# Designed miniproteins, single chains, continued (3): the designs that were tried, part 44

Each design is a single chain, and the fold is of that chain. pLDDT is the mean over its residues in the fold that is shown.

## One batch from the design tools (miniprotein)

Design m9503
Fold by ESMFold2-Fast:
Structure m9503 (fold): chain A 69 residues (1-69)
Amino acid sequence: APSEEELREIEEEVRRLAAENRETILAELARHAAEASGAAGEAMAEGFRRLGLDELADAVRAAVAVAAA
């Protein structure tokens, strides 16, 4: 199982990659979130919020809300 140290390293790498590829990641996440169930999309948004990736969390939530309408 991942240790807290390993999880921290993964979080740092995810934040770095998200910053470098922000527009592409947002577009892909919005597409996948729209295809996911509302529960799966909300879990994804919560995960990104916990990582401090608020922009990604907001994009996922917006896509889920549109798909649910």
Scores: mean pLDDT 69

Design m9504
Fold by ESMFold2-Fast:
Structure m9504 (fold): chain A 88 residues (1-88)
Amino acid sequence: SEEFEKELNRGVAELALATLAAISDGPGREVLRAVLQAKTPEEARELARKIPGVTDEAAEYAGKARQSLLEGKADEAVRNALKAIELA
């Protein structure tokens, strides 16, 4: 089932991002929290932009990570989240 595959991949990506957040600190942890807590890519960008030290480019990648997560694209979600942390 396509629905099952999307939910499974989303769960795997959420677990990976939550684990990364648990072992991170500072702006990187807060960016990961923004990605996980946001309901939309736009909300993820807005939440990330409010974090002190986070760049507009990092916030854009937070939005992309949320979009990939909603689409069940686990690898893409993780890559975009890691890029957001790198640029934070």
Scores: mean pLDDT 83

Design m9505
Fold by ESMFold2-Fast:
Structure m9505 (fold): chain A 90 residues (1-90)
Amino acid sequence: SRVVEETLRLLERAAEEAEKLGDTGTAAGLRQAAEDTRVMAELGDPRAVELAARQAEQTARDAEAAGHTESAKVAEEAAREIRRLAEASR
């Protein structure tokens, strides 16, 4: 699915940006979201993109709680774009 492929690209790009900011925890969270999304999509779960948005949102909240404001913004932006993809596919 093009929507799943784009979702995975958004998560991987956000993880790379968080890593460049020195936030390995946020990067790991975003990569885990990508892995979970890939597995769900391979199993044919139609909620894969919705899960990705939810996990990216949670990763942003965790980053903000840890004081990693720039990484939180990166994860939040990825979550917003993934949410748009999920909505457009309904």
Scores: mean pLDDT 88

Design m9506
Fold by ESMFold2-Fast:
Structure m9506 (fold): chain A 56 residues (1-56)
Amino acid sequence: SSEERRRLQEQIRTLRDDTDRAVATLREQGLDQEAEDLRRRSDRFIEELRRQLEAV
């Protein structure tokens, strides 16, 4: 459905934007390992959302 597709696309965009800001903040604080961990975790979740998007 177009509504479900839109919601998933919005969720992916919001998660990516939030992750980018959080990663930037962590790197500014010198927490590079934590920033990498957050990026990997977020990327896995985005991949799951993308798979859901392909199913609708």
Scores: mean pLDDT 88

Design m9507
Fold by ESMFold2-Fast:
Structure m9507 (fold): chain A 104 residues (1-104)
Amino acid sequence: MEEELLEAAKMSEEEREAARAAIERMLATAEKLAEELRKKGLEELAKRVEELGRRMAEAQERILELLERLAAGDLSALKELREVLEELKRLMEELKRLKEEFAK
């Protein structure tokens, strides 16, 4: 149950830097998508994409912070990490709904 999270805490500095860079690229991609949606007159969808992108970026940054705490021996981070992973799952479900709206 906790073995997977403890294994993730063994992430190298290089892997953590790559993950942070991926979060930044994801946020930038969401912002660009929102701008394209605004150009098409889809203002409400653009706002939802921006908010969702921001919340996903915050959740992923929090996951990286919690993994660093676990690597330092702070086992209290395990509970918070599980909660943030559940939040990220909900945000991903919302993103799937938005993608379905974009198909029209």
Scores: mean pLDDT 74

Design m9508
Fold by ESMFold2-Fast:
Structure m9508 (fold): chain A 66 residues (1-66)
Amino acid sequence: MEPSEERRRARQEAVGLVSEEIERLGADPTDPRQLTEALRRAAERSENEEARELLERAVDELESPA
């Protein structure tokens, strides 16, 4: 089973980076396009591999509707 502590730390880092990019860009988190841009920027700035993977998957889900 995946360690919950490692996943928690990755999530905290991802959330922190997204929040910073939302504030930096003045993005509206309820706008999918602005949220996607913030997520992309957060992924590019992430040095944590798990956090980056979480952010990249979120971007893919928003950009690739079935």
Scores: mean pLDDT 76

Design m9509
Fold by ESMFold2-Fast:
Structure m9509 (fold): chain A 79 residues (1-79)
Amino acid sequence: LLALLESPAAREQLEAQAALEAVAELRPELFEKLRATKSREELVAAARRLVEEDPELRAKAEELLERAVAEARALAEAE
């Protein structure tokens, strides 16, 4: 698990998830509109673009990513 967090692929998945959660929490109406009209891949791409363009979304995504990494690390180190 810890080794997976160090892989670029696992990091990209965590970053994608953090971007989606940031948009869902701070821009719920926009998130619902995107989710209704876009595929999963398009939704992820749109969320990441929004995070890059909006410093508030970027800060939230970075916070969520750090929490996800810390939680996964704790689980990996717990036995």
Scores: mean pLDDT 75

Design m9510
Fold by ESMFold2-Fast:
Structure m9510 (fold): chain A 73 residues (1-73)
Amino acid sequence: SAMEEAEKLVKQAEELMKQAAELLNQRDYRGAAEKLREASELYRKAAEISGDETLRKQADRLDALAEHLARLA
């Protein structure tokens, strides 16, 4: 179902966000930015499938954070 597909994408995005946090702890800003961009893409796909505006806003937030972290690299 569309809901199940969106839930799987959100779960994958959450796992990528955990990986990004670990990379940030190591001061790997470029690696963290890459993981957050991947998570953003998954949230955006989940938003398209579910129609949930909140997921699109999360994707935009993660893209902005990734851009800031890439500048620190």
Scores: mean pLDDT 89

Design m9511
Fold by ESMFold2-Fast:
Structure m9511 (fold): chain A 82 residues (1-82)
Amino acid sequence: SVIRELAKRSIANLPKEIAFLDEVAERSGAYELVAGKKKILEETAKKLEEALKIPDEEEAKKKIEEILAEHSARIRALREAA
């Protein structure tokens, strides 16, 4: 499934995204905003790992899509609050 592969790639990319955010914090001093983004990324990765355990393809797809939509909304809200 393409959606399962996208979820796996998101999980696999987490360490690189965290490293990039740490660099942004170091350069900008935005440590609190970066901490918020890291928490959202880590929580999303955990939710995606659980969704990937769902045996039913359609149920897994719907759950992964829901998680990714929520992730995007949380990142937008964090940026708007900053």
Scores: mean pLDDT 85

Design m9512
Fold by ESMFold2-Fast:
Structure m9512 (fold): chain A 58 residues (1-58)
Amino acid sequence: SPLERELVKLQARLIGLQTELDLLIRQNAPQEQIQALQDEIAELQRQVDALRAQLAAA
């Protein structure tokens, strides 16, 4: 399914961003960079949740 394939891609990207966020926090990166990644992760989480809802309805 195209939606299942998209979900897998988004989940993989989310894991990658979460790993990057953890590294930036440990390296005491600028707050602006940390905030930008947190915002991107939140947006991606919403997309994952929406796709899961669509798959559950299909």
Scores: mean pLDDT 87

Design m9513
Fold by ESMFold2-Fast:
Structure m9513 (fold): chain A 73 residues (1-73)
Amino acid sequence: MSPLEKAIAELEELIETSPENPSEETLERVYELALLLVQNGRTKELLRLYLQAVAQGKTKLVEAIVRAAREAR
């Protein structure tokens, strides 16, 4: 499995398993994974994961993903 495929899988697992109020360590990891995906052109996969986090009401994870997308410019 490629490093990007592992990053997608890890981010998806973090979205599924994390509580609504996750730790700062979890939020930093989500930011790092989302940033990696944007920087490597995996914007479609990141959008899918973003929508999943929104659907689950995980606002802090959503904020971390949005911050990564904003800062990847």
Scores: mean pLDDT 84

Design m9514
Fold by ESMFold2-Fast:
Structure m9514 (fold): chain A 65 residues (1-65)
Amino acid sequence: SIEELEKQKEESEKRLEDLMNEMRSREAAGYVFSREESIKYTSEMLRLIGEIFENELKIKKLKKS
């Protein structure tokens, strides 16, 4: 349902916000990310952005049909 997809989108958005806040907190503490850590964070952010986009697209399709 649209409601379930909206909930999934909100959950993915919350996970993205939590990840970004963790990164900001570590940077504020003077932490320098390794190349491997930067790749890991970037890939996880892209995965979450992809999930948000997919659910948004599904919601739009359901509202159209």
Scores: mean pLDDT 84

Design m9515
Fold by ESMFold2-Fast:
Structure m9515 (fold): chain A 55 residues (1-55)
Amino acid sequence: REEAVKELNKMLNKVKGSQAQKAAVQEELNNAVRNNASLLEFAVIRDKIADLNPP
């Protein structure tokens, strides 16, 4: 779980898209960590990050 959060933060740091969209997803990730979200919720966040960094 900690490893998943670390990987998602690395992916967010590599995003070249909109800074506003990046900040919104970063806030969702921070809220998921704070609220002890499930691995399924982290998978949804990962998909959002992938959408910001498509090809």
Scores: mean pLDDT 73

Design m9516
Fold by ESMFold2-Fast:
Structure m9516 (fold): chain A 100 residues (1-100)
Amino acid sequence: SLDELANRVAAAMNAVLKARRDKAPEAEVRKLVEQLLALVEEGIRALEELNADPGDVAVVRELARQVRDLLANKAPADELVDAASTAGLALLTAMQRVKK
């Protein structure tokens, strides 16, 4: 369900933010960012199936693309966490608009 996906996205965002606070190894932060990105991509698909606003979908897709580029370029953990958290928040916001 959309609610179950939203809960998983929120949990993944919290895990990424906690890993940064705890100064977790780069490999652990990267793995958590990859897990959050996968959930964001699932969320984009769910938004499209629910006929969400195309502009909202486009924003989340662009933010997800930025996270993919940062991962591919082995960007610093802080940059990865900030980008991934921004994408996750944008997805959760778009999901809430569909529910109203």
Scores: mean pLDDT 88

Design m9517
Fold by ESMFold2-Fast:
Structure m9517 (fold): chain A 73 residues (1-73)
Amino acid sequence: SEIEEAWKKLPKTFQESIEKLVELLREANMDEATIERIKKGLIFGEVSPDQQQLLVEVFRRRLEEERRAAEEG
């Protein structure tokens, strides 16, 4: 209930970003329990330092891949 209410309060663009992040974490073969905790943390604006480090690494790698693809074109 609280999670559903918090989710509904988020802008659609932020919801889309969280869904994309969850997809990236699954592609990185991350544990589903860890993914759920990170998702809840993002929805409530609370993420542990350990989770922050994992998110930074996943995003950094994806940004690098996208930048390389853009530079090649």
Scores: mean pLDDT 71

Design m9518
Fold by ESMFold2-Fast:
Structure m9518 (fold): chain A 93 residues (1-93)
Amino acid sequence: GPVIAELEELLKLLESKDPEVQIEAAKRLVELIPDLTPEAEPLAFEALEKLLKSKDKEVLELALEAARRLLEVTSDYLRAIALLVRAIGDLLE
């Protein structure tokens, strides 16, 4: 569906090491999460895991918000919590 196509585009953008590109991709991910279908959830988790590899504070703050929103919509509750905890840990370093 359209959400899957947008997530695939975001995953391509997240191959960039440019923080501005990662910030834009992270903002788009945050906006897409409320509309996630079960089929799209694995791609959203993959995008979040890529964002958490960033050292940029704004990217990590957006990843934290994405993880929080994902926790509200996903059936994979434990995976969402693990990524939320990782985002908090990275921001506190």
Scores: mean pLDDT 84

Design m9519
Fold by ESMFold2-Fast:
Structure m9519 (fold): chain A 81 residues (1-81)
Amino acid sequence: SLAEEKAEKLVELLEEFAKKSKDPALKQILLYFAKEIRENKEKMTEEEFETTVEGLLKLLSTYADEEEVKEFRERAEEILK
């Protein structure tokens, strides 16, 4: 389904940012959310995807630089179209 395709792309985005992260705590958090989305992709609504992305952006704003947050936001917004 389209929702499952969006979930897969968001998981790939999270795993990519986790791989690039130099902060072990941020890496673990991003991988945790990737796992949760993968396991629940069949049950997630568009509103739940949007809420998850908003939460992740707030988290990234605390641990990542402005360019990384901007890249994540732009790529996540493209996935959620």
Scores: mean pLDDT 81

Design m9520
Fold by ESMFold2-Fast:
Structure m9520 (fold): chain A 83 residues (1-83)
Amino acid sequence: MAERLAELQAREEELARRMKELAEEAGEEVAMRVLERLAALAEAARPRVEAAPEEERERVELEVAEEMLRAGEEEVERAEREA
């Protein structure tokens, strides 16, 4: 768990850095589009987290966070290619 959380945190920091660079280079509109996609994914995942049993909730939350991070990385990569 701790190793997985540390990896997730490092990836989040890298994604935040790339988002900042994307906003500076390609404009705020492109960065906002990525954020909107991530917000939609978070909303779609909410019922899954809520339906999870208490003992599995931490794991499900971590899985959702990893899925959102991966989606964010893919959206940033796509935006970087289109810029």
Scores: mean pLDDT 77

Design m9521
Fold by ESMFold2-Fast:
Structure m9521 (fold): chain A 113 residues (1-113)
Amino acid sequence: MLSMEEILEKGREVAKEILDKFEKENPTPLVKEIRDFAIRLLDQVVEDNKDSSVDEVLAAIERAAGKLILYTTAEATVRNVPQEKRDEIIEKLQEAFQAMVDTILRLHKEQEE
């Protein structure tokens, strides 16, 4: 049986892979800063939720995603990034966080079977 920490670490790994690929394909200072902040938020979710329920974990991920989107919007605004590029970045961040959620839910369900 996987611990909640192990499930969270697997979800974080999947999200990091998506973010790292996005940075590699879009090697700009903004994308790097957003990736680094996203990784810090994901690390905090894992550290703070080792003993949490799945519902608490999902709420923590939702809060982390909200913080990241606000940070991304602020940084993109200051740097006068075109709306099309802002949308692309936000969509990729949403993809990474959704992949983490999907991984956590899948692994949690597999333990109940």
Scores: mean pLDDT 85

Design m9522
Fold by ESMFold2-Fast:
Structure m9522 (fold): chain A 99 residues (1-99)
Amino acid sequence: DFSPELKESFELLEKIADEYESAKTPEQRREILRKAVEEYADKSPLLKSAIDEARRQAEERGLTEEERDKLIYDAVESTVEFVREQRKAREAVEKKKKL
């Protein structure tokens, strides 16, 4: 149903979501979000879109670099949480179909 590119993007986001959910400290969660911004943004259209929108809002609002980075990390976290919720919904539907 998805193009290979879109499927790979969702698989990458699901991997990031798993790492984020498995993180035990705020420092580990921050590192996962940083890696998503630096290494994975170009590989996921959804992640890239969220980051680009956060940067646009920061520029429009005249935010500092620290405030901009916070918006970017918040946007990435929201994207990861969205993917996690979508996966849970899909698993619930699949489980219900088997019953």
Scores: mean pLDDT 75

Design m9523
Fold by ESMFold2-Fast:
Structure m9523 (fold): chain A 96 residues (1-96)
Amino acid sequence: GPLPAPLSPEDQALIDKAREALKNGDYETAEKYARQAAASPNPVARAVGLLLLGLVYDKKGDYEKAEQYFREAVRSPDGVVAVAAAVYLVTLEKEK
């Protein structure tokens, strides 16, 4: 079974900054912080970072990169992140 790993305050801050930037349409800042989260040694933070990278590229119209990041995020040990990534993959197919 998956081993749950707690998020560090640093990882949580990166994720929060990426989400806020994405919400505000600041895709460069969102990509920067999402990429830092995706580089985390924590597998949950990494999966959330990959999901956020997928969302950034989706909003930028780069559906090929968005699909790649969502496919990687569905492999997450965190079931919530994996389900979210799977839902975004389905919606991405409808946006083409």
Scores: mean pLDDT 81

Design m9524
Fold by ESMFold2-Fast:
Structure m9524 (fold): chain A 95 residues (1-95)
Amino acid sequence: SVADLRARLDALLEEFEKLLKSKDIESEENKKRLSEIAEQLAELARDPRARPLLLERRERIEELIRTAKKLGVAEKEVLELDIFLGIAEIEEAVK
């Protein structure tokens, strides 16, 4: 359901935000976890029904993308997320 999709998306973003507050975001353990979060977010974003949910969380997802790029992790997955955010923005603007 869309509600289950939203709950999963929010849980992943909350986990990312918790990692961002950690004392050692640059550690290999935290980089690995950030990569896993980005992979799961990209998988959810491939569902077309997720696009409005991504827009509702645009700032949070953009922060994750910036953090992952800075740390050099999950490059493919953050590119996919960036593309899906762009598609969602265009789809909303042309309604």
Scores: mean pLDDT 85

Design m9525
Fold by ESMFold2-Fast:
Structure m9525 (fold): chain A 111 residues (1-111)
Amino acid sequence: MTKYSSLLYSSDLIIYYVKNNLKEISDEVVEEILASEPSKEARAVANLVLVYMGKGLSRDDLIAAFTRELEPLLGEYAKKVAQLVADLLFGSDEVPKSLVEAILKIEKAVT
């Protein structure tokens, strides 16, 4: 499996987490995401990660760029999704442990 598959499913999980204002992520949610075709929004997030990872942007600049690009697809959720993606890429302690654990389960499932 390519690294891109993990990024697609993890992007859908992050979007689902933000839209549903979740505190914890169950194994059932992870299984549902893995069983589903990746959303248009997840593909947009994954493609933005691939484009911006090589540009050497600061965390704040990355959040601003992602928020702008995702607003047409995610509306009010764009900024929170951008913040969580940036925090995961820069290794922030602000990312909820349940979300980190769920992403690791996705990576293991697609590898």
Scores: mean pLDDT 82

Design m9526
Fold by ESMFold2-Fast:
Structure m9526 (fold): chain A 86 residues (1-86)
Amino acid sequence: SERDELKANLQRGLDQARADLAQIRALVPAPSPALRAAEAALEAALAAAEAVLADPNATVEQLRDAGRAVLEAGRELGRAAAPELA
């Protein structure tokens, strides 16, 4: 079903975002305040998305919104990390 496909896609997205966060933390052990804020924002988005995945009654829209939030937070993390990875 569309809902099952979205759940599987969201889980893969969370796994990738966690791997990316761990990699950035390893590469930048002393992050700037801006990068620290972006890391915290991604952690919050990941926690919210996990709650949606854990809900057996989660709607298609809730799954899409959770995926978008994680994607946006991940993009922000990349933008904040870029000047510290150069």
Scores: mean pLDDT 90

Design m9527
Fold by ESMFold2-Fast:
Structure m9527 (fold): chain A 86 residues (1-86)
Amino acid sequence: DEATEALRHPAGHAFAHAVATFLENHDPKLGKAARIMVDDLAAGLSREEAIERAVKETGVSREDVQRELDLLVKAARAGKEIDDFV
C-alpha cells in the first residue's frame, strides 16, 4: 500500500505528523483523527483499522476521515520529496 509506505517513510511520517499536529491545534476533532491515522498506519495497522479507530475516537464522519487521510498521504509524499534535497 503506497499510502502506508509513504507514512512509514521517516520524512513522510514527520511531515504528515506535523500537518496532523497543526490541525489538532485549529480543529481538535479532525486533528485528533489525523494524528490517530498517522500513528496507526506508521505502527503497521491497516487503512481500514486506522479509519475505524479515528471515526470511533473522534465522532468525525467516515467520509471526512477518508478525505483527511488522502490529504495526509499527500503530505507524507511531499515529505519524501523534500528528503530529495538532502
Scores: mean pLDDT 79

Design m9528
Fold by ESMFold2-Fast:
Structure m9528 (fold): chain A 82 residues (1-82)
Amino acid sequence: MKVKITLETDDGRSFTGVGENAADAFAEAIQKYIEETGVEITSENYLIELPDGTVIDFASAEGREKISKLKDGDVVKLIKKK
């Protein structure tokens, strides 16, 4: 099954990734942001806000687990740490 996840950025942009699962779709959305902006996204610089308002570190085991449970059409927000 194909899953779409949209990454919304703090500067008002949005990027939609498509994958066979939520983690792959999320990774594609991040890659599209990096390719478009040239900005490297790391867990030291950014956090992710899930659709329920929970903020996670996407490099943590808990964060990866929560991302893997996202559903088709979910929107996550990229939050800059500084």
Scores: mean pLDDT 81

Design m9529
Fold by ESMFold2-Fast:
Structure m9529 (fold): chain A 90 residues (1-90)
Amino acid sequence: TPAERTYLLILMHLIAASSELWLVLTAPLSIEEKKKLIDNARKILQDAQALFAANRDSFSPEDRAKIESEIARVQSLLQQAEQYLQQQEK
């Protein structure tokens, strides 16, 4: 269904953003590479949030809760990655 496709698309975006942020925190990359990963992850997160907002009422309560929990997790990782990068620049 359209709702199932949108649900999977949102989750795939959140997994992609999470993976990029995980690389910022764990991989021995340059500051410039880490900045690009954070910028890309932020854009992917924003796109996922916009898709969720536009389609929220079409999802089951369970699917909505799952997306909200994954968004919160990625937001937390983004904040951690941004703080980590700021510490590396000093």
Scores: mean pLDDT 88

Design m9530
Fold by ESMFold2-Fast:
Structure m9530 (fold): chain A 81 residues (1-81)
Amino acid sequence: TSALKRAVVSNILAGNYTAALAALNALAAQDPAAAKEVARWLHSNLPLFEEIFEALKPSLSAEEQAAWEALRARVTEIAAA
């Protein structure tokens, strides 16, 4: 849904990578085509999101840093499918 797509992007921009990953996984379970669309868009703009992550990294918990790595891997996986 549009709400889940928005939740993925807004949580990435806020540095809430655990919430972003959960939203992406929920979207993939409910609407695989919509998840692929979002993942492809994120993958195409990955350098921008990586720069945002690096800027936030010193203030992020170890859990959120791990969540970013998991989110990045999941985005790449869904985009390639």
Scores: mean pLDDT 86

Design m9531
Fold by ESMFold2-Fast:
Structure m9531 (fold): chain A 94 residues (1-94)
Amino acid sequence: SMEEIEKLLDELERLARRAMVEHRLSEAVQQALQDLLGALAKLVKDPNASFEEVKAAAEALRAHLDRHLPADDPLLQRIRALLEEIVEKLEEYS
């Protein structure tokens, strides 16, 4: 459901904000991450967006996080799992 997807987006934003603080990411990296989060949220809520566009936005966000966070970080692992769940639920909803 859209309500369930919105809850996953809220959790994603919460974990991303926590990762920014814990890893003391630069303002430029934080801004890029916020822009990517906003783009994903907008596409998820857009009835004209294709599944491929949402998947691409999720992959862009994941790639940005992978560049700036340690690979074994528990927060990164949780964020990756949430991104996968959002994409899977949207594929089922499409």
Scores: mean pLDDT 82

Design m9532
Fold by ESMFold2-Fast:
Structure m9532 (fold): chain A 124 residues (1-124)
Amino acid sequence: PPPDPAVSDPSVPPARSLELDFFRNEVLNALLNHPDADIFKYMPDPALRQIPHFYDRVPDPLSLDQIQRRLDAESYQSASQVEADFQTMFQGALNFVKEGSVAQQWADSLQSIYDSLLSKMPVD
């Protein structure tokens, strides 16, 4: 698909959209109410705190709480920015979760639900 021109222009004022409402009302609510969401509610796996230089690139690791806070504050200018934050959250957790652990299964479960919900996202 063609790139969203609004994503490339930081001078474009933030606009409320059906896509942002979908992330807030459908995606975030579904993930927050999932029984396996605990590893994402406040912070990715605590092991991230032990990674040297992690905070040089990611000073504030993304969690569902931080994404919710940013959505509530209308800090996102486009759906692509919300999607990027969710991808960063999932990628961050998966990079540091032990292979075969219950936490990896939780992360995989939430990623699957997220991907399913994205396929149903309304577009303008």
Scores: mean pLDDT 64

Design m9533
Fold by ESMFold2-Fast:
Structure m9533 (fold): chain A 111 residues (1-111)
Amino acid sequence: SMREELLERLEKVLGKLYTLARENDITVDLETQEKMKPLRDKYVKETNEEEAERLELEIAAIYLEGLAEKAKEKGLEDLAKAYEYAAEALRNVYSDPELALEYLDKAEEYL
């Protein structure tokens, strides 16, 4: 399906974005970790596969938004845009897959 193809491509882009965070010494702060905590607590108890996937996507989006903020603080503006667009792609996977794909294309333009 379009969603499965989108998720496969997104996994590859996320891998690159996480590698770039490590290479540029970018890590999320406590505020971002605290935002993710209630969703992670819900995720470990979630037995519905679709709801678990939605929670995983939301957690990843929050994490990328945190990385974007730290990238901006370091003056890495293109990398920050890549994180921001990837977060928007994650948020739209279920609601608007075509828009998610557009955001994913934008994220890759800044890599």
Scores: mean pLDDT 90

Design m9534
Fold by ESMFold2-Fast:
Structure m9534 (fold): chain A 94 residues (1-94)
Amino acid sequence: AMAEEEARERALAELLIEEEKEKDEEIRKKLEEMEELGRQGVRAEEEGKLEEAKELYEKAVKIYEELLEEAKEKLKNLPEEKKEELEEKLRARR
């Protein structure tokens, strides 16, 4: 029940981020920054710099969590019709 609703809200937020990144330059830039931090983390890990890799991964996770939080707030303020469209798209991705 609650766990399923939380997972559904997260999935809808992720889908909204995917749709908005096509139109929103700021969302795109944040996703690119997150990807770059992830790549730097992998490189640091390969070089044996485990503490540096951890810090880079934590920064990437923080950016993604901020994007998810913003998307969740947008979902709460979306018209019901648009929320239903996102839910239909989520179902179609199975």
Scores: mean pLDDT 79

Design m9535
Fold by ESMFold2-Fast:
Structure m9535 (fold): chain A 80 residues (1-80)
Amino acid sequence: SEEERRRVEQALEEAEKRGRELIEQISKVDPERAKELGELLDSTLRLLRRRFEEGEPADRIISQLEALVASLEAQKQAVL
């Protein structure tokens, strides 16, 4: 639905923004790790957008985006 598409696009935008903020903080301490996490963020965002386009439910995509951000927050806590 249009509402589900809007929710997914918003969640993708929020995950990208928050992910970039976390990676920037990590880059001040561990630039190599930050680069790896940046590549992971980019590839995961592209994968999840494609999976939604291929029919995966919006709630599943949003949950996976939330898990990605939580993982990045845990990575930041581990290095900072």
Scores: mean pLDDT 88

Design m9536
Fold by ESMFold2-Fast:
Structure m9536 (fold): chain A 83 residues (1-83)
Amino acid sequence: MPSSGDPRLDAVLPPELRELIQEFRRHGYPLSDEEVELMERYVEQPDDVELLRELVAKLLERARRLNAPESLLERLEELLASL
């Protein structure tokens, strides 16, 4: 499939978060409207670490509710702890 990579996301988001979002999509969990909105806001204000932290926290909460694989949960928790 052609990678629908947004160049702004590739430049601004941490590589680990980009990989986690792709893995989330591979498991059939598309981003929520709220998560997309937070991501777009962060792209416009890449120095706002609080927006990034909120995005990762929401992804983690939703991943837990969806019973995502343990490896994905651990990676999200580790990323959130590093912010």
Scores: mean pLDDT 74

